# Ledger of designs, part 9: designed miniproteins, single chains, continued (5)

Each design is a single chain, and the fold is of that chain. pLDDT is the mean over its residues in the fold that is shown.

## One batch from the design tools (miniprotein)

Design m16286
Fold by ESMFold2-Fast:
Structure m16286 (fold): chain A 105 residues (1-105)
Amino acid sequence: MLEELRRFLRELGFSEEQVEALVNKFEETKDLDEEDRAIALLTEFNKLAGVGTLEINLIKYLGIEAAIQFVEASLPHARTEEARRLGLAVLNLLRLARGEPLLPL
């Protein structure tokens, strides 16, 4: 899992420092429930990429399943390849919080 996360983040163009920041947050949050873990991961990702705030609010108000459904419905409407990759990263962090495998880029 951790090495798959590192590879995914490197493929997105993150520096090794940024990769380790997200990996450390994933390890620090292993004992949290799925929703709190997802919020922590997306909060860290938001500091690096400037995305994920809407999904954090969806989790807080409606739960993690609503955030996943929103991102999955939104991905086909991404206007740029960058927007698609960032959306897929958000979806993968939500999946990771649930113990699900990462989707490829």
Scores: mean pLDDT 86

Design m16287
Fold by ESMFold2-Fast:
Structure m16287 (fold): chain A 90 residues (1-90)
Amino acid sequence: DEKRKKLEKELEELQKQLDELLPVYRAQYEAAIASGDEEEIKRATEALKHVSGAGVYLGKAKYYLKQGNLEEAEEYLEKAKEHLEKALAL
């Protein structure tokens, strides 16, 4: 199934990106908390929530892909991408 192969590739690429970015955003969050800067804390908190949200939705996409539900897998992959995009925009 061509759609399955495409989804598997996109999920792998997004997982790799999240594995690289999540530690960076966690470190930025910890630095913001240590700084006591309210605006920086707010920004870093929102960014980390979005990166973490991307991870949750990526997990759901993988779950549905394993079940053979390609439609649900695609929907959750798109939600994961949207959350990552929002984190990167902050």
Scores: mean pLDDT 88

Design m16288
Fold by ESMFold2-Fast:
Structure m16288 (fold): chain A 90 residues (1-90)
Amino acid sequence: AEELVKDIENPVAKEIAKRMIELAKRLTELIRSEGAEAALARLEEEVNALMEEAKKAVDAGEISEEEAKKALEAAEPYIREAGAAILASE
């Protein structure tokens, strides 16, 4: 839930969590409207850019591995919904 994002104290980790959730929501919507292959192709660059940004933030010490894990945990329900939408499109 978005409430898990509010419990993240590091503003960089919080922003990464919010962007992960937004991308997962958009992926789910695009899968339902355009199909999984088209949806993934449209968001591939944005997903890769966000993952690279998150990795750089950890590597630079802007967020800890624990804070990155909390960001991922906040986004996990939305990522699972996107995954379920991919499977349902078969």
Scores: mean pLDDT 78

Design m16289
Fold by ESMFold2-Fast:
Structure m16289 (fold): chain A 58 residues (1-58)
Amino acid sequence: MESALEELKKRLEEKGFSKDEIEQAAWTAGQLLARGYSEDEAIDIALKGAESRREFKK
């Protein structure tokens, strides 16, 4: 099984996010995992956060 962070990075790369955006999302997911969130929850929250930041920049 891939690590949650590697799966998140792959999904963001496929969607055309920048390296900085991917690193910020990975950091967010890591913080959520440290707080006891599940891998699926951490990925979902970090992914939505990255998409929301992209929408705001448009």
Scores: mean pLDDT 76

Design m16290
Fold by ESMFold2-Fast:
Structure m16290 (fold): chain A 76 residues (1-76)
Amino acid sequence: TETEKEVEKRLEEFLKEVKEKTKNLSPRDQTLVLARWLAISGELFVMIRQGEPKEEILERFERLRKELLKYIEELK
């Protein structure tokens, strides 16, 4: 669906940002951050499969993205 394509695009762009922001962290911390990114991806695709509105899915993504970026800053 168009919603699925938009979510995939945003997740891929966010993964690139996460990789750049974590490149100087330990391999362990990089793995912990990647695990959290995977959890975010899973949650959003569950919402898509349950038929949640696109606007609510994207709002949830932005909240989870901000939370993960804060976690990355706390690891520095």
Scores: mean pLDDT 88

Design m16291
Fold by ESMFold2-Fast:
Structure m16291 (fold): chain A 91 residues (1-91)
Amino acid sequence: IMSIDDYLGYIDTICKINKLKLSDTDKLAIATAIYNYNVAHNTPNFGPIHIAALLDYNADDLFFLLKKYLTSPINEDNLKTFCDAVVKLAK
């Protein structure tokens, strides 16, 4: 079972590749949302790219899905930018 720190690694890599200026707090909020998604769905440790593929690379669907599993405040513009970058990478 992947930890929140493992998902943080994926998020940090995506941010570096796409030159995204997300705070460590925003990255942790997203990693925790992905962890919560996997726990809720009994999934085999789906990262953000895999979840994007399940949503047919729809950035808006990814945004609202991750927002549903957020347990910490986040800058929603940063979440939207992250989701757009994930979908672009996954395609």
Scores: mean pLDDT 85

Design m16292
Fold by ESMFold2-Fast:
Structure m16292 (fold): chain A 73 residues (1-73)
Amino acid sequence: SPLAENLRRLAEIARRYGVDEAAKLFEEASRVADTDPERALQLVAKAMRILQEKLSDEELDEVFAELNAARPA
């Protein structure tokens, strides 16, 4: 699904920035996005919190710039 693909992209971006914990959460969210959207949302929220704690505002802007290029589902 487009949502699962977008979450896999987020996982790869998080890994490039060295935030492996967030990357693992985005990967898990991508696997359950189509079967359990509530669980996927919880995992995404936790991953986003970790990114906000570990990355600078400038790095977060770079991550979101890549996401803004993605087509919404």
Scores: mean pLDDT 79

Design m16293
Fold by ESMFold2-Fast:
Structure m16293 (fold): chain A 95 residues (1-95)
Amino acid sequence: DPEKERRKELQRIGRLLRVGLLRRQIEGVLRHELERGRDTPLVRLAREEGPETAILRAIAEMLGTSRATIRRMLEELRRPEVRRRVEEYERSLLR
């Protein structure tokens, strides 16, 4: 069923977009909080387990999934063909 396969692909691309946007947002928040010397739960986690683990945990919690799943999705987003498709999808939503 081409319609069903297209819908599944759009759901997958949409999830990848959401993970990418959340990573950028949380990286920005962590950077801002560190620059201002704030003691937030995110900053404390970054000091204890490192910034990458803190970011992955925050995204996983927000999306109700595992850190392993988020790590795999971020690895997919590093592929140029996947990133391009996600960027094209994002632009279609802003039209």
Scores: mean pLDDT 84

Design m16294
Fold by ESMFold2-Fast:
Structure m16294 (fold): chain A 65 residues (1-65)
Amino acid sequence: AEDAAFVASAARTMVNAGVTPEQLARAVKQVADDLGVSPEDAIAAVRANPALTPEQKAAIEEALR
C-alpha cells in the first residue's frame, strides 16, 4: 500500500515537472517495477490520486497493463 502510494506520488511529481504523458507512463511503470509494486496496486493508487487528470490516469494505466 505504501509503495503503491509512492508510485502515485512520483507520478504527480513528474506531472509538475512538465513531462509528456508518454514519458510519465514509462517512468511510473519503471518506478513500480523497481519497487515490486504490482500493476493492479499501481493502477489502484493512480486512480485514487486526485492530482492526476483523467487523460494522465488513462496513459499510466495503459503503460502498467
Scores: mean pLDDT 75

Design m16295
Fold by ESMFold2-Fast:
Order: structure tokens, then sequence, then C-alpha cells
Structure m16295 (fold): chain A 88 residues (1-88)
């Protein structure tokens, strides 16, 4: 868990997580939807549901910059989903 969170946070801060998530969305509408749903679960549906995937990823990066410790679990959940979808 802790190692995955550290890796996920580094990917988010570098923009790599956003690039990977957007790549999944281009390759698969279903994959993009699954990533967006994980973001809604972790960050709150009302905050995310009306945003595009790119806008939601930007909000995640903003949240991570403001509260790294509180946001790390959400970043890890998104990273795990993206890695699952890219491995398929």
Amino acid sequence: MAALEAEAVAAAESGRLEAMAMRVGILSVEGGREIHEVMQEEMGKEKIELLSLGEAMAKLREALAADPAGTAPAVAAVYRKVMELLAA
C-alpha cells in the first residue's frame, strides 16, 4: 500500500498519471469511464461528475498539492485503476 501510494503520488506530480489516464480514455471509452468513476468515489461525486476526465485529473493534482497526505489514497486508487486498464 505505502509503496504504491508513493509511486502514484510521484506519477501525479510529474503529470505521468494524467497522461496515462488520458491515453486509456483515447483507447477505451469504457476505460475512461471507469477511471472517472474511481475519481467520483474518492473525491466526491458532486465535485467530479460534471467534469471531463482531464478536468477531473487537474482537480486531483490541485488537491494533492494542497493536501498531499489526505489526497494520496485517492491518487493511489486512480493509479491502480489506470495500471489495470493499461495491462489489459
Scores: mean pLDDT 81

Design m16296
Fold by ESMFold2-Fast:
Structure m16296 (fold): chain A 83 residues (1-83)
Amino acid sequence: DSQRLQQALDQALQRLNDVLSQASVPPSDDVVQQGQDVIRQTLQQNGPTDDSVVQAFNQGVATVGRLTVRQLRQNGQMDQVAS
């Protein structure tokens, strides 16, 4: 059911947003979108179950964390050049 999938997606996205709002360094919109895309893909592949919501959330958080670290390295270099 598309309705069940949407509910599972909303639940996983809400959990991701809660984690991101507590982050000391906010991720960029592009990184957040990539994390959300991973959540959507995971739920579409595994179906809308409680276990799939947890897995999608974990994969989304891991994706955002990895990309945020990469972006912080790039921003640090750009800040040094701009200074």
Scores: mean pLDDT 77

Design m16297
Fold by ESMFold2-Fast:
Structure m16297 (fold): chain A 81 residues (1-81)
Amino acid sequence: MEKERKELIEKFLELLLEEFDVELDEKERELRLKAILDYFKKKNPNFTVEEIIDLIEEILKETSQPSSQKTIEKILKQLKE
């Protein structure tokens, strides 16, 4: 298991959760997600989209707060589209 890779994705999700703590419409959320994802991939070019999705799904299973679960589910949906 690549613990360091999971920790990077956890930090990435933390940044996304902070951005989504503001009341945003779906289009604004999509644009912010894309911008943050593009920035993350530029800094970590060895990550594939599939690996990011798999690690986020693993983190979602470990997340106990309903609000965070809903935000992570929306992020996963946008990454899979």
Scores: mean pLDDT 70

Design m16298
Fold by ESMFold2-Fast:
Structure m16298 (fold): chain A 87 residues (1-87)
Amino acid sequence: MILSEAEVEKEIQRILEELEELAKKHPQFRDDFLTLAAKIRQIYDDTLARIEGKSERERRVELDLTLGAIQTSFAMFKVSVRREEAA
């Protein structure tokens, strides 16, 4: 099921909040978490600007793709952090 624009925004906010919590737990990676959070915000804002004036179908597809890319980047980043902590 394709997420609504409000559901996409809620999920992005959840990811940003999780990054903030990870920064508190792992202060040695704080700058990396803040850099990723800034990139996520920029990607979301760029997508919102790009889909302005497009059809509802096109807007939903673009937002779904953007959320998927953000979720993948965040998951890969968490794996990298866990590996460095284990070392």
Scores: mean pLDDT 79

Design m16299
Fold by ESMFold2-Fast:
Structure m16299 (fold): chain A 79 residues (1-79)
Amino acid sequence: MPTEVEVTVTLPGPGMMTQEEYDLLTTDPSPLSEDGKKIGVAAMELVEDEGYVLGLKLTEITDAEEDLVVYVHLKRTEP
């Protein structure tokens, strides 16, 4: 059965991505800030580099005032 792997992506400081931008990242990334778009690209590159198959989705934001942490869930095919 496919195994889901949780990957944490950290954004630098407050104001780099808003709650609204985060909500749009999984729906329509075109209105996102440059930092929001870079996070999406980095997650896709991680899939290719680490050999994960598919299943990217964003879940949560924490500490938007001090440190923004975005949780990315990746699916991996078992051997």
Scores: mean pLDDT 48

Design m16300
Fold by ESMFold2-Fast:
Structure m16300 (fold): chain A 84 residues (1-84)
Amino acid sequence: MDKEKGLEEIMERMYEVVKKAAEEFPERAQEILNETEKLIEDAKKSGPKVYLEQLSKMASIVVEFGYEEEGFEYLKEAVTIELE
């Protein structure tokens, strides 16, 4: 598997969880979305070397908003891809 593609797919899946969190917490929606979009943009500009770090930060966001299981599961998938 292409590690870069796998990590990008996990970022996209985490972004879907962030969008769901934003719908549940509308007063913080713009803050959450802006922070997550910046992490994704920074990852795309810096390349695969920072993907795991950005994914870890995204996982922290989704865990903060009650999506602990999804956050940890996706981070575990990202670590597994890096080890392959």
Scores: mean pLDDT 78

Design m16301
Fold by ESMFold2-Fast:
Structure m16301 (fold): chain A 117 residues (1-117)
Amino acid sequence: MKTRILTEDELAARLQARRGTAAPPSLDELVDAMIEEAKAAQAAGEDFVFLVRVDSPEEAERIAKRFEEAGYDVKLIEVPDDPTPEEAERMGREVAKAVAENEGKPLVIVLLRTPRP
């Protein structure tokens, strides 16, 4: 099955282009746009994965809760700042596992950037 992967930055840019504005979209606008993209992917016979990058645990929890309240499965993956190739492979495996466990359903993956000690 083909999986459509869309990042928050790509979705935000698409929303800004459609509205003719440089203002960042709200969380509600991102959720609505994600629902639209998920439906389009399902109509095309594709699985949908939305990737959201956040810089704080508080923002990660807020975003995860909003998508969960909208009925989506959410996976949180911690990403170190400037990951090594080994850390990048580990993250890739965690993403692949989450996608496999959620086959046929839209999935939101929240990538939380953790500062290097």
Scores: mean pLDDT 71

Design m16302
Fold by ESMFold2-Fast:
Structure m16302 (fold): chain A 68 residues (1-68)
Amino acid sequence: SEAIERLEEARRLVREGRFEEAIEIVRELQKKGEISEQQANATIEALRQGDRVAALSGLEDMIEELRK
């Protein structure tokens, strides 16, 4: 899945401290309707606050949901 690959890329960016680029990926997937607005907004908020742990958890939850 392209969406899963993009979310894994966002996780790598978060680990590198590249939060703005990770937000861009999450927003792109949200606009395409590939992830829920609620999940996207929660993860973007964590990224804006620099909450790396919450952001990584949100990205992992979205990846798991897409694998169902």
Scores: mean pLDDT 87

Design m16303
Fold by ESMFold2-Fast:
Structure m16303 (fold): chain A 74 residues (1-74)
Amino acid sequence: SMEEEIERLEREALRLYTLGLQAAAEGRRDEARAHFDRFREVLARMIELLPPEKAARVRASADAFEAEFEGLLA
């Protein structure tokens, strides 16, 4: 179902975000970038599946995550 797919994508996004943060903290910048790139792909897929209002909230969150990733990889 769409609900099960969204739940799966939410868990995958959290996993990738956590792996990216761990890699960044350890100075493994290329690995952190790869995890954050996959995280962006998962968010993009969620946006395709969600109603417009919920998709807009995910887009707003994505902008906040971009600011965070820029700070971590600077």
Scores: mean pLDDT 87

Design m16304
Fold by ESMFold2-Fast:
Structure m16304 (fold): chain A 130 residues (1-130)
Amino acid sequence: PNKEALRILLVDDSGKALEELKKLIEEVAKELNIPIIIDTAYSGEAALQLLDVAEFDLVIVDAETFDASGIELIREARRKHPDAFIAGFGRSLADPAVRAAYLAAGADAVLPKPATKEQVRALLLEVVNS
Protein backbone atom coordinates (compact mmCIF):
# COMPACT_ATOMS: atom_id res chain seq x y z
CA PRO A 1 0.00 0.00 0.00
CA ASN A 2 1.39 3.38 -1.05
CA LYS A 3 1.66 5.86 1.87
CA GLU A 4 1.48 9.47 0.69
CA ALA A 5 3.93 12.05 2.09
CA LEU A 6 3.30 13.55 5.53
CA ARG A 7 2.23 17.18 4.98
CA ILE A 8 3.67 19.63 7.51
CA LEU A 9 2.96 23.35 8.01
CA LEU A 10 5.55 25.39 9.96
CA VAL A 11 4.51 28.86 11.20
CA ASP A 12 7.02 31.30 12.68
CA ASP A 13 7.79 34.99 12.11
CA SER A 14 11.50 34.23 12.76
CA GLY A 15 13.04 33.01 9.49
CA LYS A 16 16.10 31.69 11.38
CA ALA A 17 14.03 29.65 13.87
CA LEU A 18 11.78 28.33 11.07
CA GLU A 19 14.72 27.27 8.86
CA GLU A 20 16.46 25.58 11.83
CA LEU A 21 13.27 23.66 12.71
CA LYS A 22 12.67 22.77 9.03
CA LYS A 23 16.23 21.41 8.68
CA LEU A 24 15.87 19.36 11.88
CA ILE A 25 12.51 17.91 10.75
CA GLU A 26 14.01 17.03 7.32
CA GLU A 27 17.01 15.29 8.97
CA VAL A 28 14.80 13.26 11.35
CA ALA A 29 12.26 12.34 8.64
CA LYS A 30 15.12 11.10 6.42
CA GLU A 31 16.49 8.92 9.26
CA LEU A 32 12.98 7.50 9.88
CA ASN A 33 12.38 7.00 6.12
CA ILE A 34 9.20 9.11 6.33
CA PRO A 35 8.36 11.01 3.11
CA ILE A 36 7.45 14.62 3.97
CA ILE A 37 6.30 17.85 2.31
CA ILE A 38 6.93 21.04 4.29
CA ASP A 39 5.10 24.32 3.71
CA THR A 40 6.19 27.42 5.65
CA ALA A 41 4.38 30.60 6.71
CA TYR A 42 6.03 33.71 8.18
CA SER A 43 2.73 35.23 9.41
CA GLY A 44 -0.60 34.14 10.87
CA GLU A 45 -2.41 35.50 7.78
CA ALA A 46 -0.23 33.38 5.43
CA ALA A 47 -0.78 30.33 7.67
CA LEU A 48 -4.58 30.81 7.64
CA GLN A 49 -4.55 31.07 3.83
CA LEU A 50 -2.60 27.78 3.58
CA LEU A 51 -4.95 26.08 6.08
CA ASP A 52 -7.93 27.10 3.88
CA VAL A 53 -6.53 25.54 0.66
CA ALA A 54 -4.49 22.51 1.82
CA GLU A 55 -4.71 19.55 4.19
CA PHE A 56 -1.97 19.05 6.80
CA ASP A 57 -1.04 16.10 9.01
CA LEU A 58 1.09 18.27 11.31
CA VAL A 59 0.88 22.01 12.07
CA ILE A 60 3.60 23.63 14.21
CA VAL A 61 2.86 27.19 15.39
CA ASP A 62 5.10 29.66 17.20
CA ALA A 63 2.90 30.92 20.02
CA GLU A 64 3.83 34.23 21.69
CA THR A 65 4.17 34.62 25.49
CA PHE A 66 0.54 34.89 26.71
CA ASP A 67 -0.30 36.84 23.56
CA ALA A 68 -3.42 35.92 21.63
CA SER A 69 -1.97 35.82 18.08
CA GLY A 70 -0.24 32.43 18.19
CA ILE A 71 -2.89 30.95 20.50
CA GLU A 72 -5.68 32.15 18.17
CA LEU A 73 -3.86 30.57 15.21
CA ILE A 74 -3.71 27.21 17.07
CA ARG A 75 -7.45 27.53 17.81
CA GLU A 76 -8.26 28.29 14.14
CA ALA A 77 -6.01 25.44 12.91
CA ARG A 78 -7.90 22.99 15.19
CA ARG A 79 -11.26 24.36 13.97
CA LYS A 80 -10.31 24.05 10.27
CA HIS A 81 -8.44 20.71 10.64
CA PRO A 82 -10.01 18.77 13.54
CA ASP A 83 -7.95 15.62 12.76
CA ALA A 84 -4.55 17.32 12.31
CA PHE A 85 -1.78 16.97 14.89
CA ILE A 86 -1.06 20.49 16.21
CA ALA A 87 2.04 21.51 18.16
CA GLY A 88 2.86 24.80 19.84
CA PHE A 89 6.45 26.03 19.47
CA GLY A 90 7.90 28.51 21.98
CA ARG A 91 11.06 29.86 23.59
CA SER A 92 10.07 28.95 27.14
CA LEU A 93 7.98 26.08 28.49
CA ALA A 94 8.90 26.93 32.10
CA ASP A 95 5.65 28.92 32.49
CA PRO A 96 2.82 26.40 33.18
CA ALA A 97 0.20 29.01 32.17
CA VAL A 98 1.74 29.35 28.67
CA ARG A 99 1.80 25.54 28.22
CA ALA A 100 -1.78 25.28 29.52
CA ALA A 101 -2.91 28.02 27.08
CA TYR A 102 -1.40 26.11 24.11
CA LEU A 103 -3.17 22.89 25.14
CA ALA A 104 -6.47 24.70 25.85
CA ALA A 105 -6.36 26.26 22.34
CA GLY A 106 -6.24 22.75 20.82
CA ALA A 107 -2.54 21.87 20.63
CA ASP A 108 -1.68 18.17 21.05
CA ALA A 109 1.92 18.95 22.09
CA VAL A 110 4.35 21.79 22.79
CA LEU A 111 7.94 21.96 21.52
CA PRO A 112 10.63 24.11 23.17
CA LYS A 113 12.57 26.63 21.07
CA PRO A 114 15.11 25.35 20.17
CA ALA A 115 13.72 21.80 19.83
CA THR A 116 15.97 18.73 20.21
CA LYS A 117 16.33 15.96 17.63
CA GLU A 118 14.77 13.51 20.13
CA GLN A 119 11.71 15.77 20.59
CA VAL A 120 11.23 16.07 16.81
CA ARG A 121 11.62 12.27 16.41
CA ALA A 122 8.97 11.64 19.10
CA LEU A 123 6.62 14.17 17.44
CA LEU A 124 6.94 12.66 13.93
CA LEU A 125 6.41 9.11 15.25
CA GLU A 126 3.28 10.23 17.15
CA VAL A 127 1.87 11.89 13.99
CA VAL A 128 2.46 8.86 11.69
CA ASN A 129 0.91 6.49 14.29
CA SER A 130 -2.16 8.70 14.89
Scores: mean pLDDT 79

Design m16305
Fold by ESMFold2-Fast:
Structure m16305 (fold): chain A 79 residues (1-79)
Amino acid sequence: SKEEIIREAIELVRRRRYSEAGELLSKAFGIDKVKGAQALDVAIRLVLQGRDDEARDVLLSNGFSEEDANLIIDVIRNG
């Protein structure tokens, strides 16, 4: 599922395995792998600070759809 892919990508980013996270995000969401991994890293930090609106804006500006950005934020909050 997309939720499982997002959880795996979050864990890879936490371990600084950005290339693997980016490849996973690129295959699942059709975005640039470098931008995807970088956007997820920033979004994780923003969500943990309660800055969900800014996290969504970062994800959207880096090629995620609104639906996928909202799902990513939800997974970060609930993981």
Scores: mean pLDDT 88

Design m16306
Fold by ESMFold2-Fast:
Parts: sequence; structure tokens; C-alpha cells
Structure m16306 (fold): chain A 66 residues (1-66)
Amino acid sequence: TSSSLAGKSLDELIEIAKKEGWEEIVKILEEIKSLLDNKDSYSDDELLEKVDNLVAKLVDLLEEKE
């Protein structure tokens, strides 16, 4: 249940970003989703590093919007 809700939240964020025209945020959110969907293609360390880098970029972009 919790995992399903977390996945839905990410999809909803992507949808909101698309409606707002935040194309760069959409790209970052879709890359995070892709990494999570393809986690078996990465080591745990690589996955965490890639996600952390994308989250940092997402935070920077959101900071500029507020």
C-alpha cells in the first residue's frame, strides 16, 4: 500500500509539472522514475548516487519557482 501510494505521488507530480509547463522538472522526475523502474540495471550505490543528484537538481529548480 505505502509503495503504491509513493509511486502514484511521483506520477501525480509528473502530471502537475507537465500541466504547469515545467519541462525541466518533468525530465528530472521521469529520470528518477526510470531509475527506480530499472533499479536492477544499477548497483545500489550507483542508484543512490544518481537519485541523489537528480533530487538535488529538482530541489534547485523548485527553489527557483518559489
Scores: mean pLDDT 74

Design m16307
Fold by ESMFold2-Fast:
Structure m16307 (fold): chain A 74 residues (1-74)
Amino acid sequence: SAAEEARRRLFEFLRELEEKYGLTEEIAEAREIVESLDDEEILELEEQLRKILEAERLKKEGRLSRELLEELAA
């Protein structure tokens, strides 16, 4: 159940970000990983992608969070 929810959220999230921000190559790789990962790994990947993509979105909008970007870089 959680795996199905997370997988759907990840694919929807990735699709939206690919269309909106043009992260095609990174999103394509992430999709393949999602298909290969288990429930726990899927949830962790979702969290990582959410942070990365949120930082990218903020950067694109002209709103930078140095703290957020530093956390992702670590």
Scores: mean pLDDT 67

Design m16308
Fold by ESMFold2-Fast:
Formats: C-alpha cells, structure tokens, sequence
Structure m16308 (fold): chain A 84 residues (1-84)
C-alpha cells in the first residue's frame, strides 16, 4: 500500500506509465529515492537497478552502462548495449 501509493505519485509527477505490478512499483520508488539522494553513486546505482530488474541486464554490464550514461559516454554505452 505505501509502496503502491508512492509509485503512483511518482508516476503521475513524472508523467510516466503507471507500473501495474508490485515489483515494478517498488522499482519506481527505489529509483526516485536514488534520484532524490542526488549523489553520482546513487544515480549510477539507481540506473544499474533499473537495467537489472526491468531489462534483465547482468549487474556488471548494467553498472558499466549506468556509469557511461552518467558521464555521457555514448560510445561505451552503444558498445555495451550491443552485448545486451
């Protein structure tokens, strides 16, 4: 209930598609918490979690993708995406 309520609020605020599953709702809440922390490590961890949980990317690849996205390294990002 609390996680669901927070996920709904975040989805409405971000104008994102509403997550229907509890796992997806929990992911949205966790991502928002990392975003609110605002540290580079928290943002990288949040994107890593998204890639693992939503897209099934292995942790090592997901973390490297998150770091490349944070740095704006499009070349590394594209190369890693080819491995997914």
Amino acid sequence: DEVEAKAREIAEEEQAEYPESLEEQRLVVELAEYSRDGSPEALIEGVTLLLQRRYGVPEEVARRLAEAMYRGDAETYAALMAEV
Scores: mean pLDDT 66

Design m16309
Fold by ESMFold2-Fast:
Structure m16309 (fold): chain A 75 residues (1-75)
Amino acid sequence: SDSWLASLTPQQQISVLQQIIDTLQRSIAANQADYAAAKANGAAQSRIDAIQANIADNQSQLAQAQARLQQLQAS
């Protein structure tokens, strides 16, 4: 849960959100590389679908973290 972020100081919230954003961006890049490799290697569709689901979840989390960071910086 990300509700604990509200208990931190603004500077701590910014630092945590930047770390979350960096982690999610690295995870998305790694999963996109895995997707390309799975497609090239003729992996089962269920495996490809699982990788795409992980990418979508990470992208959703990234958008939420970026929106929270923007709100903190606008405050």
Scores: mean pLDDT 87

Design m16310
Fold by ESMFold2-Fast:
Structure m16310 (fold): chain A 81 residues (1-81)
Amino acid sequence: MLLSDEEFRENAERAFTELADSTVARALARGLSREEAIALALAVLERFGQWVVSQTPEERRERVREILEEIIAELRRRLEA
């Protein structure tokens, strides 16, 4: 069964939030500054998002990219707050 856009968004939000939080925590544990940790987390999210899009059927890539861009933008706002 194909996931709906809403179900995909909910799953992606959870996965990307966990990835962002774990990346920041690990970077800080390695002695990076908060700004460096946030920059690394955002770079990891963008790279992972591009990979997810590449694994998506061509006909859905644009919609999946839009959903992931919205999620990453929201996480950027949260991390920089």
Scores: mean pLDDT 84

Design m16311
Fold by ESMFold2-Fast:
Structure m16311 (fold): chain A 79 residues (1-79)
Amino acid sequence: SALEYLEKAKEALKKGDIETAIKYLAEADKAAHREISDEEALREITNLLKAAIVYAQDGDIERALEYVEKAKEKAEEAL
């Protein structure tokens, strides 16, 4: 599920495994598009995950985790 991939991404970020985190964030976005029918919520989730990826690539793990948590909250509301 999208939520399971987001949790795996958070664990990878906490370990500093940026490559694995980005892979799980991409899988979370794909899962969200299968599980959520609200197109506006999907656009918001995708934008939050894109921001998380940018921060992760820049080494800003704290902000990356913040944006993953925002995406998770939005996904939980839209499921």
Scores: mean pLDDT 88

Design m16312
Fold by ESMFold2-Fast:
Structure m16312 (fold): chain A 78 residues (1-78)
Amino acid sequence: SANEEKIAELEKELAALPANVPSEEKAQLVVELGEAYRAAGRLEMAAYAYREAGLFYRDKLHDFEKAEEAFRKAEELE
């Protein structure tokens, strides 16, 4: 399905990221992966991805507002 194809595409992009890629790009891709899982009805995987994005925003970017939003999205799906 289109949702499954999008998930595979995003997973491949994450795996292909160079070590020097900014945390911002990685966090953004993880959020998009979470949205793709949600669209596919894979709510537990979506929640997991949102939590991972929240950790990136908190720990790498010190963007506490985006971290809180990501954690809230994860909690809403659990």
Scores: mean pLDDT 81

Design m16313
Fold by ESMFold2-Fast:
Structure m16313 (fold): chain A 113 residues (1-113)
Amino acid sequence: AEAADVPGEARDRDGKVIAVSKTSPTVITPDDENVTSPFAVIELEVNRLTAGLEYPETFAEQIEALKAGKPFKSTPDARPAKPEDIPLALEYLKKHLDKFSPEVQKEAEKALA
């Protein structure tokens, strides 16, 4: 299929503001060359929802932090992080799981567990 290089197709009305540029990397699907793994996709989606977090580096790290009940630190301009936002990223990953290599799928299944 075509890459998500059309920002108008990559976003919904709720995601209108999330489009940063014409490429809209934050809403790019795993099929796009700018996103080569589901971890990158879900990390972008989670980072969009939890912008300003101090230490989430990867999706797995974000999930572990939430499971541990660690406090989140947001910038004054960023919306507060919602622990329940992570399941949305997991659902996105699950939807696109077959797009990735078996090794990446294994890691994704581990994160989903």
Scores: mean pLDDT 44

Design m16314
Fold by ESMFold2-Fast:
Structure m16314 (fold): chain A 74 residues (1-74)
Amino acid sequence: HMKLSEKAIELIAKNIQELTGLSPELARKVAEAIAKALSEGITDYEQLVKRIAEATGISEETAKEILDKIREKA
């Protein structure tokens, strides 16, 4: 049921930026990619990593690190 609002995506993006030093634009793309994948019912770790990497252009290795940090906060 929980749909992430634009404000929630912005907050997630700011947290990613603060922890990783990514630009605001890149952090936002990561947050949006995760939110979109989860809204589509994608919960597979490897699929989420690929979606993040594809959307942002970062490596799958870096995407895994970001996703692991988010998982720890959930």
Scores: mean pLDDT 74

Design m16315
Fold by ESMFold2-Fast:
Structure m16315 (fold): chain A 57 residues (1-57)
Amino acid sequence: ATVDTGARTPGGVVGATAAADAAAHGGSNELVQKAAEAGRRGDIEAAGRYGREAAAS
């Protein structure tokens, strides 16, 4: 998509997106569960970290 990003928050947006994606999948991976739990608790940074780890693995 060709859209100019006027404002981007690398950590926040990635964390929120990773948590949402992980939660939507509802995978059996512990990292996916950790990401979903962290996201639900509002720990966006932790959610992003766990989500990225789960997705990368």
Scores: mean pLDDT 59

Design m16316
Fold by ESMFold2-Fast:
Structure m16316 (fold): chain A 75 residues (1-75)
Amino acid sequence: SIVLSKEEQEIAREVGLEVLEELKRNPELSREQVLARTRELVERRMSKSLSEEEKEDIAEAVMISALAEFQLEQK
């Protein structure tokens, strides 16, 4: 269980929205490609505050959330 600041929670939400928009532009992205992109965005925006393990956990959680939302919007 990762305890995020309000600022870090807001950044995670923004990263999720950016990943969701990229999925809408390229729905053929694999789970591995989506995770790699999410890791890049988390590393770029959260680099100062979190360990590498915490960033990986956040990236995985954000990716899962974005993929789930994308599947719901395809209906």
Scores: mean pLDDT 78

Design m16317
Fold by ESMFold2-Fast:
Structure m16317 (fold): chain A 117 residues (1-117)
Amino acid sequence: APPTPAVKPVPVPRSKKILESEDKKELEKKEKAKEQLKRMFDLLDQTYEQAPPSSLPLIHEAILTLISASIEVVAGDLKAAVELAKKSVELVEQAGGPQELVDGLQKQVEELEEVAK
């Protein structure tokens, strides 16, 4: 398309900085979500170390599910990341993970839901 005469004498000189501010807010949400997922990975590592061999398949599935949640955070789909994080916690509960670690994981999911709003 020919360049429209985009010389409007009144482009708000801050419009570019407004877009940069919105990008910064999105980046801040992604970084906060990544920190929450990192805490969940730390709790999963503790669960893995304590797990009997019979529980390992469910814990492996929980870890893979949380990796998928991390990919969704990078993609900007925080709602999908929350659903995957919830599924990861459900898998840890099914594996018979210690209640203290399950409670910790649930708390991180709640904090992730707040970021996703």
Scores: mean pLDDT 78

Design m16318
Fold by ESMFold2-Fast:
Structure m16318 (fold): chain A 86 residues (1-86)
Amino acid sequence: MLTPEQQAATARAIAEAAREYAERAEEFTVADAVAVGILAAAADIAGAPEAARYLREAQRLIISGGDPEEVKRLLLRAAEAAERAA
């Protein structure tokens, strides 16, 4: 299990990555879905299950070819949840 310092650092890194994807991506590819899935797994390990849920929903929406604006909203919600877990 991660130490509290490692959990906090991981949660902050997840928040930063999710915000970056939300701010910079105009479209989401299969590579982005893989990256978001990795962030979701990291969020679970870091003790941020709410962030992990939003990231998995974002991944599902990317894979299904859903609305990029809704993907961005889910990524921002994931970032906020990860920041609260840090």
Scores: mean pLDDT 82

Design m16319
Fold by ESMFold2-Fast:
Structure m16319 (fold): chain A 97 residues (1-97)
Amino acid sequence: MDELVERILEVLDQMISLVTDPSVQAAMRELQRELLETVERLKNGEITVTQFGARLTALLSELYLLHKIYYPDNEELHRLLDELGELVLELVREAAA
């Protein structure tokens, strides 16, 4: 889990580095913080694996929405989003195991 979380954070940092709007950068940083809090809540037994998966899916959807609204033609950002989606799916599967 920790190595996969580290990989997710690395991809998120790459995405944030491509974003020039400070408000979008701040929104992405907040989603990164919420992801870390969600991982800690799972580790502490505060949420179920089902709740964990639902929350990560919601965070991923917010990132896709930010791309669609503010950077729809940024192919590099879209590619990183798709990579992030695969990593999030792997993290949910690992949490369910």
Scores: mean pLDDT 86

